# Designed miniproteins, single chains, continued (3), part 30

Each design is a single chain, and the fold is of that chain. pLDDT is the mean over its residues in the fold that is shown.

## One batch from the design tools (miniprotein)

Design m9018
Fold by ESMFold2-Fast:
Structure m9018 (fold): chain A 106 residues (1-106)
Amino acid sequence: SEEKAREILRKIADSLVEKYNLPDEVRELLDKIIETGDLRTAAFALAVAELFSKEGRWEEALWVLKNIDKLTLEELAKRFGPAEVARILARADSILHRVRREIAKS
């Protein structure tokens, strides 16, 4: 169910907050995107938060999350390069597969 998917995404967000000491603003944006966005957008947001946080790129993560409803893949590729966008999409797909797997166990 969609509700179970959102619960799993919230658990992933909590793990990222703990692991990378995410700023409160990033956490609040992730929570909002998980609650209001579609499943793909939420997974993409989590992938951005994880990959940029690993590199200390908090301002870039915040910028993407604040503008997530307005940004196209073309605009992201222009700003960060196609290889970076491909990495984010691959991680987002991995998150979605995890969500589907956990729902199947329920």
Scores: mean pLDDT 84

Design m9019
Fold by ESMFold2-Fast:
Structure m9019 (fold): chain A 103 residues (1-103)
Amino acid sequence: ASPEQLKQDAVLIRAGLIALPRIQPAIDEQISKLSPVVAHQLRVSHQVAVDITQMALAWIESQLTPEQVAEARERAERLAEERMDELLKQSIAVMEQSAKLLE
């Protein structure tokens, strides 16, 4: 991967992680409507996905210069604010798909 591609990936991944605390209450509300077994499995899967995502971001940022990391972080903050509704819809869709597979 090129440094420019890694920078773009860092922006997208960090934007998702910045948005996550703001969308989490809506995700929790949807999870609360599911059976306890499915709800528990989705919470575990979600935490694993967050952990893997954080590890991937750390690795990508380790391949960039401090200046590239700073620029990517500024872009990620703007992107997170602009796309909060999109990120929430995507998170709910993934959760609904996962719940269907656990039926």
Scores: mean pLDDT 78

Design m9020
Fold by ESMFold2-Fast:
Parts: structure tokens; C-alpha cells; sequence
Structure m9020 (fold): chain A 78 residues (1-78)
């Protein structure tokens, strides 16, 4: 179902955010910024698709919270 797909996307986004947070101390500033920008770009596309497909607002809000944390991390390395 579409809901199963959205839940899977959220779980993957959470897992990748956790992985990136763990890896940040081992990366150069340039590598960290590149990885975070790529992640944010993917989240932007996912959120746009979820909105277009009329996903539940609660799921969109959770994805936007993940994006906000990624943007906060990017600001710290730039």
C-alpha cells in the first residue's frame, strides 16, 4: 500500500539520519556538507511526492522534522 511505502521511506530517512550523525566526526567539513546536501535534496523530493500523493499530514510532519535536523547539521558544518 502507499501507506506502507511512506512508512518505509520514513524508517529509511531516520536510519540514514542516524548513520550520518554517527559518521560526521569522521568526515571532512566538505564531505559532511556534500553528504548532508544530498540527503536534504532526497528529503525535499520525498516530501514533494508525499504532498502530491496526499499523504497523511502526520507523516509529512515527521519527514519535515528529519529534514529540519539535517539542515541544522548542515549549518553546523558550513
Amino acid sequence: SLEDIWQGMLEQARALLAYLKAQLPTLSREEAARALRAFIAGLDEAIEWMKKENAPQELIDEMEAIRAEARRLLAEVE
Scores: mean pLDDT 90

Design m9021
Fold by ESMFold2-Fast:
Structure m9021 (fold): chain A 62 residues (1-62)
Amino acid sequence: MDEIERAKRKAEGALTAARALGNEEGERLGQMALDIAKKAKTKEEAEKAIELADRAGEVMGM
């Protein structure tokens, strides 16, 4: 999987988990990660999305 596809999957997972848990901060970060991942054209952009998805997981205790 390339970094952009990995970023999309990671962001989608984080957003889905945040919505299931009712974690508003996690949902906000997950949505930001997904928006960046969907527009990503470079590895640097994909890495920003992955970082935000990781932060979403962190606020959810994952």
Scores: mean pLDDT 81

Design m9022
Fold by ESMFold2-Fast:
Structure m9022 (fold): chain A 91 residues (1-91)
Amino acid sequence: DELVERAKQRAEETLARLKEIGEEGIRRGMAGVNLAVALGEDAVRGMERLAEQHPELREVLLEYAERFRELIEEIRKRGEEAQAERERELA
């Protein structure tokens, strides 16, 4: 199904991009972390809305929504840890 494959490809591309933004944010500061989290939450909401409108995509979209939520929490946790380390190193 072309629609399912397209949805999977877009979700994987967005997940990979979110990972890159998240890692960059973790290294640079909380503004980057917060941006990555906001983008991830926006992607999850988009997938939930699309799943409601297209029942044929529901299972795959909800699976990706869970993967995005896991990544968002990982980015947030690592970002908070990096921020604590940065605060300790500030003169």
Scores: mean pLDDT 82

Design m9023
Fold by ESMFold2-Fast:
Structure m9023 (fold): chain A 115 residues (1-115)
Amino acid sequence: SVVEEIEKHAARIVFEKSILDYELEKENPDKELIYNEAEHILGHAERIVAALRADPSVPQELVDRAEELVGKIRDLVEKIKNAQTKEEIKKYGLELSKTVDELLRVVVEAVRHRR
């Protein structure tokens, strides 16, 4: 089902986010690890949004909000890739983590408000 597909990718995002959050707590976060986790999160987020977009029972407003948040995640992944300081890595990584939490909330609302 569309819900099962969304739940599967959401669970993977939660797992990848836990690895990302743990690395961000370190004094000297590993940029390559943070970047790799951010890319995995983006991939799963894009799959969720594609599933939401394909389901006509999902309110368009929630699809649009999810697409906006995935766009922000994509921008943050690029910023992490180009970050040159640990301060930038932490800043963009923490903003990515917060944006992912917002996306997961929107995804829950989208599933709940299926018509």
Scores: mean pLDDT 90

Design m9024
Fold by ESMFold2-Fast:
Structure m9024 (fold): chain A 70 residues (1-70)
Amino acid sequence: SSMQQQIQQLKDNIVDLLIKVMKGEATDSDMKQMADDMNQLFTLLGITDKAQKKQLYQDLVDEAQKRLKE
């Protein structure tokens, strides 16, 4: 579905931004974009709980680390 495509695109964009952070290449603009994309992702997934937000962020960090190793 278009919503599933939007969710996946946001996750991929956030993972790419996290990889830039891990490489020490992230700008202030990149950090703002990551925050905006995270908030949009939380809204699309209906996540309002702080623990769920933290878990989603950790899952994306783990994915970024896996992609960086490849």
Scores: mean pLDDT 89

Design m9025
Fold by ESMFold2-Fast:
Structure m9025 (fold): chain A 80 residues (1-80)
Amino acid sequence: SAADEEAKRAEIERAAPFIEELRALVPDWSEAEIHGAAYMIMHLPEEHRPAALELIVRLAGAPEEERARRLEAFLEEIAA
């Protein structure tokens, strides 16, 4: 519906600052991976966002498979 499309645009707009920050920090990552990481950070408690960004910077040059595994481990650690 039109309302669902408006909600999606609002979500993208809310994620935009995180997407822009990540493009600056990890410019070599794919847009899909940057968007995924931005949505992850947006939904984290504010107190965990600096640690997530530091992890992403540390993973910048790592293979995609290792990046995915390390981010998953981080999410599991903060959920415990």
Scores: mean pLDDT 81

Design m9026
Fold by ESMFold2-Fast:
Structure m9026 (fold): chain A 78 residues (1-78)
Amino acid sequence: AVSAADRTVLLSGLHDLAEEANRLGLEEAARHLREAQTHLRQGDVAAALEHLRKAQEAAPELAPLIERLIARLTDAAS
């Protein structure tokens, strides 16, 4: 289970990255980041992680920032 504090930070980070991806025209990455937000709100950590990894593959330039979110979500869910 992800704590409310960790979920708030993760959702904020996902929102900011999705907006940046959209601003840069990285539509596929933005879509996957929004899907990760939706799944995280539903408590589906596994689906959120899959969409984060797809976002990394779609936008290698955002990969370091997405990897930080993956690490935080994995730690929070453990």
Scores: mean pLDDT 85

Design m9027
Fold by ESMFold2-Fast:
Structure m9027 (fold): chain A 89 residues (1-89)
Amino acid sequence: GPRLTPEEIERRQVSDVLARVALAKYNGESGVDAVREELKSTGRLTPAVEAFLEELKKKGYSLDELIERLKAENTPTAKRIADYLKKKK
């Protein structure tokens, strides 16, 4: 497949993390804290991902605001999860 730049890889990782936070919040979990614990336990909590999770926690987004953020990400995973969550409302 095409080689992704480091910035494109980071953007996709951030979009995937945003999708996980939205799904966790939909399932009645804490959202950011639940995703942080999952990523830490699997060794996937990078400094860039941790910084992004802290930003999401400071913003305190509702599920609706997370869905709108996912739509803005323009990645295939973010679009799929946004469409899924929109249909569940």
Scores: mean pLDDT 77

Design m9028
Fold by ESMFold2-Fast:
Structure m9028 (fold): chain A 114 residues (1-114)
Amino acid sequence: MEAIKRQYEKLGLENVAELIIKHLENIEEINKAVKELIEKEKLSEKEKKEVEEQLKEYYKSLIDAAEYVAKEAIKEGKYELAEELLKALEKALPYLDEELQEYAKKKIEEIKKL
């Protein structure tokens, strides 16, 4: 969150939104790369859980950043930018675990009501 706020301050809303969208679009590729790593390196259940926990924290941070930027876009009257962020979040849903899917869906619904 703090890193995204710093980029917002320096780059502006539209550039930060583009970065968040690209990161959300990369979730499928990251999941594939992590799965391949686990299979090739034959990670223990403990190591696998640690990797999955870090990935979950990263994805949660992306969801939080997307919500923040979408709400700021709405405040500035940039509704098309907010819709693009919502679309990116919705497209990412199938690649998230059940808990993160519910978390993201709640944020999507909150933004849509604005």
Scores: mean pLDDT 82

Design m9029
Fold by ESMFold2-Fast:
Structure m9029 (fold): chain A 73 residues (1-73)
Amino acid sequence: SASSVRAQIAQLESDLSRRLEELRTEYHRRLEELERRGASNQELLELTKRFFADVADAIGEYMEQVSALLKQQ
């Protein structure tokens, strides 16, 4: 039913939000560690690129799951 599908999408959105919070927390922790040890701007940039890649992957996975769920209607 539409109500069941909405509930499943809400759960997937909640799971994505939690994953994004975890990625953000870990990124800031690692960024602070690198800055504290005097890491180069290049190392900071590579960490930032990795964070954005991980975020893109998380969003992509969510989009695939939502797409699969909607196709089952």
Scores: mean pLDDT 88

Design m9030
Fold by ESMFold2-Fast:
Structure m9030 (fold): chain A 89 residues (1-89)
Amino acid sequence: LSEEMEREVLGSMARMALSVAEKHPLTEEQLKSMSPEEIQALKQQYQNMIKLLQEYIPKLHPRDRPVAQRAIELLQKEVKLIDEVLAKK
């Protein structure tokens, strides 16, 4: 793929990630209803998404970099909540 096409695809993915994170925030009540193993699996998924978005940032169009950064911030907040709930179990 051309660099321009890759940039547009990655930008679309970043916008989708932000939209999902904003519309479906994880709640403490949901985490309390889950097993420790399920919570650890969810944490791994969120950490993998954060790493992927961080790798994409240099390749994104400048307009989409703040979108990816915001998605990362929201996902990091979710991981912090997961860690707090796991520490109490």
Scores: mean pLDDT 80

Design m9031
Fold by ESMFold2-Fast:
Structure m9031 (fold): chain A 86 residues (1-86)
Amino acid sequence: MEVTLELQVLEEGEKPIVKATATVSGESGRLTVAVQATGKPLKVESRDFAPGDTLTLEVELERKDDIVRAEVYADGELVASKTLKV
């Protein structure tokens, strides 16, 4: 299974919103996407995926210059990670 992970700022302003998108290619399998913003609880979603499927998770930041970290796991192994400073 191949996974592409992307982080995108959706809203700029007092409380930015960041979107994490995981896209699956190759083989079907179960994927876990974890996204955390500085000072916020970890947000986790786990689903079964077919090739071409995407999972999107959004997190709102308390302020600019906070960090968002996203990690993707397949079969318990880290397959993709990305960090964004807003």
Scores: mean pLDDT 77

Design m9032
Fold by ESMFold2-Fast:
Structure m9032 (fold): chain A 65 residues (1-65)
Amino acid sequence: SFSFSLEVDGSIIKAEVDGDTVRATSDGDVPAEEALALGRQEAERYRQLMAELAKAVEELLKLLE
């Protein structure tokens, strides 16, 4: 699992991903439902970014050989 936090309009939104389960909490004016939706979007974006970075590193390593 992994966790991350976002600051939106002075409110801190914390999200935790454990497998296919996403939980989000807000300590300010952002509704919990909106926090959960934002958490899911960021988790998917992060997964895609990590996959792209892994491919780029693999290509660079092949060029160094």
Scores: mean pLDDT 69

Design m9033
Fold by ESMFold2-Fast:
Structure m9033 (fold): chain A 65 residues (1-65)
Amino acid sequence: MDKAKKLLDKAIDYAKQGKFKKAIKLIKKAKDILIKNNQDMSPVIDTSIDIGIIQIQRGIDKTTK
């Protein structure tokens, strides 16, 4: 869990910087770790939703000024 959470925290940081491809890669890596270790995926789901919201907000700011 600790390693996966660290990856998710870093994914949020990249998403806030607009580096969504890097953020998505980190989410996938964290998801793979949690699945392999039979751990709860709620942190991945929550982080994916948060990043999706950030992406939409930043997309709106860029396209609908």
Scores: mean pLDDT 73

Design m9034
Fold by ESMFold2-Fast:
Structure m9034 (fold): chain A 80 residues (1-80)
Amino acid sequence: MSPLEKAIELLEKAKEAIEKGDLEKAREYGEQAISEIEDESLRLAVEFELQQALKAAEEGDIELAVKHIEAAIKLVEKKM
């Protein structure tokens, strides 16, 4: 599995954790996904989307949180 494919898998797990209300696991999976990204500009963009997703989830907006994780996944997919 390539690092970017692994990043996508980890972001999908972060999304599932958000949907289950496990924000600690969502953060852990998101941080692991960021660590798989060697391209600095892509890493920063994914980190921004993850921060927005976690903020939305903490505020109870799960739909918005999921949208931000999906945006992060699309950013990684465009670089594959």
Scores: mean pLDDT 88

Design m9035
Fold by ESMFold2-Fast:
Structure m9035 (fold): chain A 90 residues (1-90)
Amino acid sequence: SDSQIDRIVQTAITMVKSLIEDAKDRGDEELARKLEELQKKLEEALKNKDYEGAIKSVEEVIELLKKERPEDTLTIRQFESLLQLLKEAS
């Protein structure tokens, strides 16, 4: 349902917001900036019910984390699980 998909996208937005705070706390302004752009894309996708755009944005978060924070395997796996749920619900 749209409500279920919206909740999955909202969860992704919340997780990205936490990553932005962590990046800022660590002084990683470039990672924070890139994550803020992806947060905006996810919020726009949610507003427009653009679930394909939401999927692509979550994929971009995963690729960014693999490049910039490859040691954070738990967070990467959490986003990969969220992506699978989003694809199954869409």
Scores: mean pLDDT 88

Design m9036
Fold by ESMFold2-Fast:
Structure m9036 (fold): chain A 65 residues (1-65)
Amino acid sequence: GQLYLAEVIRDYEARSPEELTLRRGDRVLLPEIPTDPEALVPARNLATGEEGLLPAGHLLVEGPA
């Protein structure tokens, strides 16, 4: 399926083991474009290689990867 590239625009601290800790400027891969900025969405952090959930509102979607 199509993957999407996004930039982390705000730092985020994981609140559970399922969530990613993010730093501003990190790049992530998304399986789908988020439609709700309040939603937790699955992603892979390209800086760390880790997979998990993160808040969509911390991302700026750049486009197809």
Scores: mean pLDDT 84

Design m9037
Fold by ESMFold2-Fast:
Structure m9037 (fold): chain A 74 residues (1-74)
Amino acid sequence: SEVDEKMAKVREEVLAYLDSKNYPEEVKQEVLELIDRIEKILKKNNYVPTDEAVENILKSLKLIADELVEKLKA
């Protein structure tokens, strides 16, 4: 489905970002769980995100990962 294709792209790009930053496994796991939750919400509501929404999701997930790393260090 279009949602599956868009969410696969989000997962691929987020994982590439997290790997480039050498983030701990705990942060990677948390972010992947957030992606799974977003996908379930989109599918439950029969909502196909726009390309702009996909970019915003990607940006937000990267920001969340950055903030989560800092919070886990505190």
Scores: mean pLDDT 85

Design m9038
Fold by ESMFold2-Fast:
Structure m9038 (fold): chain A 70 residues (1-70)
Amino acid sequence: PVVLLVRFDKPISDELLQQIKEIPGVLAALRLDDRTLALVVEEGKEEEVKEQIIKVAEENGIKVTELRQL
């Protein structure tokens, strides 16, 4: 697995966190602070997961400000 760091421009709701956990290829999600997640992602799925995170965030009125592999 790979670890992704994701930062958002607004606080992460419990609903958004749940939606992110349901993305195929996300194995675990840890809230580091109100706007930052560490995601454990299945190897080979990181690009699909990145695209889905951006989409889900936008659907919740939030923007991804940083998204990188650790």
Scores: mean pLDDT 84

Design m9039
Fold by ESMFold2-Fast:
Structure m9039 (fold): chain A 80 residues (1-80)
Amino acid sequence: MSLQEQLAALDAQWLAETDPARRRALALQIARVVGQMAGLSPAQTAQLVARLGAKLDAQDLTRQQFYALLQALLREIAAA
């Protein structure tokens, strides 16, 4: 499965998931795949996942807010 196919499958699972803990786990897996697609190092991808996880623990995000935050964090980490 390509990273693009993996992202699509994870996004579909996340939209269908109703359990908060499983939904959180899927969101972090989406962040990992997006980091890999963007060419981030393993260390940068781990930083992206950790920072996103902290935000998810502090606030319930809509799908739109989640992807906006993910893109902002991705840009910040890639620039560092």
Scores: mean pLDDT 82

Design m9040
Fold by ESMFold2-Fast:
Structure m9040 (fold): chain A 73 residues (1-73)
Amino acid sequence: MLSDEEIEEYLELFELLAKRAMSYADKESQEKIQKILEETKAKIKANPEEAKKILKEAYKELAKIAKEVEEKK
């Protein structure tokens, strides 16, 4: 299980990666990334004990969108 400190550190990294991806993404992809970021934060707030699983899923979704952005551009 992740500690509160570890959860914050992973969220900070995830948010940084999401912001970077949004900086070169189109509007549609930016909206998808923003939605994932907000959903991830909400899920962790609801179930901090599952934060590790939630973050792993969020990273997979972010990677999928980043690939779609590269394929479009």
Scores: mean pLDDT 77

Design m9041
Fold by ESMFold2-Fast:
Parts: C-alpha cells; sequence; structure tokens
Structure m9041 (fold): chain A 85 residues (1-85)
C-alpha cells in the first residue's frame, strides 16, 4: 500500500514549521528531519533518530494514534519549541 506523503503535504508541513519558528522561508531538510524526530518521540514515547525520521512515518504515527489537526499543531509547536531550546 502506498503510504508516501504528497509533495503538497510535505510543503504544508515545512511552511507550518517556518511559521512556528517565526521565519518566512521554509527550513532546510536537516531542520525538518530533527523536528519530525521530536514529533515522533512525543507521539510514540520513544527517542527517534533524525536520520530515520520521515514524513511517511510521521503520517503513520498520526493515524495510529488518531491525531487530529489541532493535536498535530500542538505537537508541532511543542516540538519546534523543544528544538529551539
Amino acid sequence: MDTTVSAAAQTAIRNMIADMMGQSTPPDSSTVRNIIAIMLSQIQGVNYDPSSATYDLLVQAMRQNQINGSQFRQILNNSVSSYQS
């Protein structure tokens, strides 16, 4: 089953991260992967290696834990804050 996250969805996530970081340009791939790793650790309760943190794993974790849009924004905001600390 194809679980690949669309380019449009990836762009939307990058833009949300940029907005939460207070910048107008999307962050680089390394920054995005680190934030996704923190999000995955918050959702799953385990430490995640940024090298294995993918959009596909993030979307799967959200579905498995029934994360809605409001919860996603909260997790993303907490993860960005944690990354910047």
Scores: mean pLDDT 75

Design m9042
Fold by ESMFold2-Fast:
Structure m9042 (fold): chain A 90 residues (1-90)
Amino acid sequence: SIEEELKLKTDTMIEALKAGKISIEEVKEGLEIDAKRLVEMGVPVEEIIKLLKEAFDKLIDAAKEEGREEWAKELEKIEKELIEETKKLS
């Protein structure tokens, strides 16, 4: 399912961040692409926002567990920006 795919992608992003393989900016870009694809596929905006919030909650929790408070703050900012951008795509 789309929900399962996004959860797996989020887990992969968390591990890649911990390993230094991707940046917070690359996480933002990846989720922006996913949001646009879901809109293009006709997924309701409310469902996309729900999925994004679930992904960001997981990313923010992982950042806090790693002691990366600055990552958590940046992810909270990106979440707010991406949700507003997603609303405009509907």
Scores: mean pLDDT 84

Design m9043
Fold by ESMFold2-Fast:
Structure m9043 (fold): chain A 104 residues (1-104)
Amino acid sequence: SKEEVAEELKRLSSRLVAYAITLMLETDPEKRNEIAREAVRLVKEAIETLKKGMELGVDPELIKRAATDAMFALEVALRVSTDPELRAEIEKLLEEVKKIYDEA
């Protein structure tokens, strides 16, 4: 339902912010790449939930907030990641999330 999707977006937003903060505090490069990959997986799940939320008419402000939190997590992941393939994937996801934000 629309309400269930809205609550899921709030949960995903909180988790994305937590991943961003964890990445900012992690000093081990290998662990940073691992956490960044987990954040990327969570962003992919968030993108599908955001698209469903838009189709169901979830509040545009909630869509924009969740997209902002996803962009924040991706930007932090991009800054700390050393894997070129991971960095390229993050850049593509940033463009996709930004498009969702702009369309909401």
Scores: mean pLDDT 89

Design m9044
Fold by ESMFold2-Fast:
Structure m9044 (fold): chain A 91 residues (1-91)
Amino acid sequence: RLTEELEVEITGEPEELLAVAPHMEAAGGMGRVVAAAARGAALGDEEAARREVEREAARLGYELTGLRIEGEEVDGRTVHTARLRLRARPP
């Protein structure tokens, strides 16, 4: 029984994030939350990512307490990161 926050971080190039998202979604449960965050990071659409992550997290009894999407370019490579904080709702 978890009453603390879970931290989830997803980092990759946009192409990698989009490629991984369907596989995470197919796993179900927390994989749907991870997939939503990965798509949001890849597309740079933090608001759409937030809505999808909140919806999928709520299905699992979690509340989204924080979401950040950041992008950085290093030596011609683009790397995007989504950081999530989720809290389990007490019964």
Scores: mean pLDDT 78

Design m9045
Fold by ESMFold2-Fast:
Structure m9045 (fold): chain A 61 residues (1-61)
Amino acid sequence: IVERAEEVAREAERAGKEDLAKEARGIAELYRKIEESGNESLLEAEKPVLEKKVEEIRKEI
């Protein structure tokens, strides 16, 4: 998901959609923080939500 969010952020940035790029990078950063926290239940709950948000951002590019 982090790699996907970063890919979408780069695509949004190249398309001139800086707000979408920032949003996608925010998702990657949030996911990394959850992974680093070791909270597996939170990671499991948030992963599908964040994956859906990344794909929604990609559709707007």
Scores: mean pLDDT 79

Design m9046
Fold by ESMFold2-Fast:
Structure m9046 (fold): chain A 90 residues (1-90)
Amino acid sequence: MEENYQKIKEYLDKKVEEIRKRLEALVDAGKTPVEISEEFGKLVDEARKELINLAKKYNLTVEQRKELIDYLFSKAEELYVEAARRHAER
């Protein structure tokens, strides 16, 4: 159980980093805040769907699933704020 939780968390950390790099690339390419927001929403939704599938596959508890979803959204909010700041500072 704990081992599966940790593996899914590591998967999320990797996905969060991939989303961060994608957002940085969009900002650097001069994409509008609307375009950045739309792509960000798609990437977060894809990560959430995969997380739910992995949680089902590994029979995570309701509490573990909630913690991982909360973790994903917390990291997503942080990435969005960072991308918005990067866009404003360019």
Scores: mean pLDDT 82

Design m9047
Fold by ESMFold2-Fast:
Structure m9047 (fold): chain A 78 residues (1-78)
Amino acid sequence: DEEKKKKIEEAKRLLREGIELHATSGLHYMHASSLEIAGKSSGEDLSAEVDEYRALGDRYDEEGKRLEEEAKRLLEEV
């Protein structure tokens, strides 16, 4: 029972962290989109910054998925 409770609490922690990472990913994608629009409107080449924020978004999304899969594994053990 104590072991099951510990696994459930750890799964909850991982799920909360995953949510935060997905939120951060979304913010990076929004920033990339805003920079892309700004660059096209101003004629400024912002492609490197757009690519950087998209790459950050991808990395945070991937990490969020990793934590969600770990939480799923812990819940399967209870």
Scores: mean pLDDT 86

Design m9048
Fold by ESMFold2-Fast:
Structure m9048 (fold): chain A 82 residues (1-82)
Amino acid sequence: MEITLSVTLPSGKVVNLTVSKEQSLGEALLKLVEAAEDYLSEEEKEKIREFAKELEKVKVGDFSQKEAQEALEKAVELALSK
């Protein structure tokens, strides 16, 4: 089953992505990087991709839509905080 998430980047840009509930937050985060390619630098994209590996065991379907959006927003902030 697919859900649409609206994720706010630290820059204030809102990105919409469609993910499967069976996918990990790490896979959702990689999909977010693709959807946000025009809003992220190459260095920021690489940091987010590396952090996505730490979320490979956390499933999108374990969260409500709002919780999944907030988890992805927090993951981006943590990845970019250095």
Scores: mean pLDDT 81

Design m9049
Fold by ESMFold2-Fast:
Structure m9049 (fold): chain A 65 residues (1-65)
Amino acid sequence: SAELERAGGEALELIVRAQRRAGDENSKELFLKAQEISRQLMAAVKAGDLAAVRAAAEQAKALLA
């Protein structure tokens, strides 16, 4: 759905930002956390689970706070 595509895109942008910051800071912990959230997002999108996609976005936001 359009809602799932938009939410997934927003979550992906947050994850990509976290991964870039991990690289810039040379932070293995931040990189591994962002990678785990990325795996959760991919599973949620494949399942069509909008709530899980939103949860991944919230985890990525928390990682960037």
Scores: mean pLDDT 86

Design m9050
Fold by ESMFold2-Fast:
Formats: structure tokens, C-alpha cells, sequence
Structure m9050 (fold): chain A 93 residues (1-93)
């Protein structure tokens, strides 16, 4: 039971990060590749990730896995930030 809850939690966080990255790409496709559109894309992606992580934390509280969820969420946020920074460096070239 608990192992399945951990598996669902990992899946939910992975899906949330994928949605955030997809949102980033959708903004760039719409607005074109520029410093302004990268900032807009990052803000929208971060907002979506934050919204999804609140839902995931509620699930984690129900299962007694809040600390585990917080660790996974922190990793996902760092991955989004790394992606954003990579794109900011690419546009300078």
C-alpha cells in the first residue's frame, strides 16, 4: 500500500514537471524565441508546477509521505530552473 503511494507520488511529480516543460515550449512556439518569451515561459511553467505541487502535497499528507514529496518537488523545481538557465545561455549565442 505505502510503496504504491510512493510510486503514484513519483509519477504525479514527473507528470507535473513534464507539463511545466511542455508549457514552457508552448509559450516559445507562440511568442517566438526571445529573452522576453523565455521569461514569460518560465513564469507560466513555474506557476503550473507550483499549482500541481500543492495538489501533490495534499495527496502526500493523506498518505504520510509529505517529507518524501517535498524532496521530489525540490528536485523537480531545480530541474525546471536548470532548463530555464540553459535556454537563457543559448539565446546569448
Amino acid sequence: AEEKAREELRKKIDEALQEAINTFYEVLKKDGFSEESIEKAYNEAKKLLDQRTKEILAFAEEKGLVEYAKQLIETARKELDAFYNLLKEEIKK
Scores: mean pLDDT 85

Design m9051
Fold by ESMFold2-Fast:
Structure m9051 (fold): chain A 95 residues (1-95)
Amino acid sequence: MEEIKKAEEAIERAKRLYEETIEKLENPSEETRGAENVLKLAEEKAKEIEELGKEAAEAYEKAGLKEKAEEVLKETKEMVEELLKLPFEIGLKKG
């Protein structure tokens, strides 16, 4: 039960971070405007999401939920891919 709670907390943090990062990439502040700055932000947050996904997967695996571990790794991998794509799409829209 403890491991499942840790996994759920980690995936919830990953989803929250993903949502916050998308909002920042779509509406960058004056300081973070520009393809270079938004790409770095996306890369940094993608790394954090990947780490949270691994923590969640490891916790689910310890709980004997191997399928859940695989699902969470897939979800966080998809989040990472979307975040890394978004700066290029935003850069193209701006120029």
Scores: mean pLDDT 76

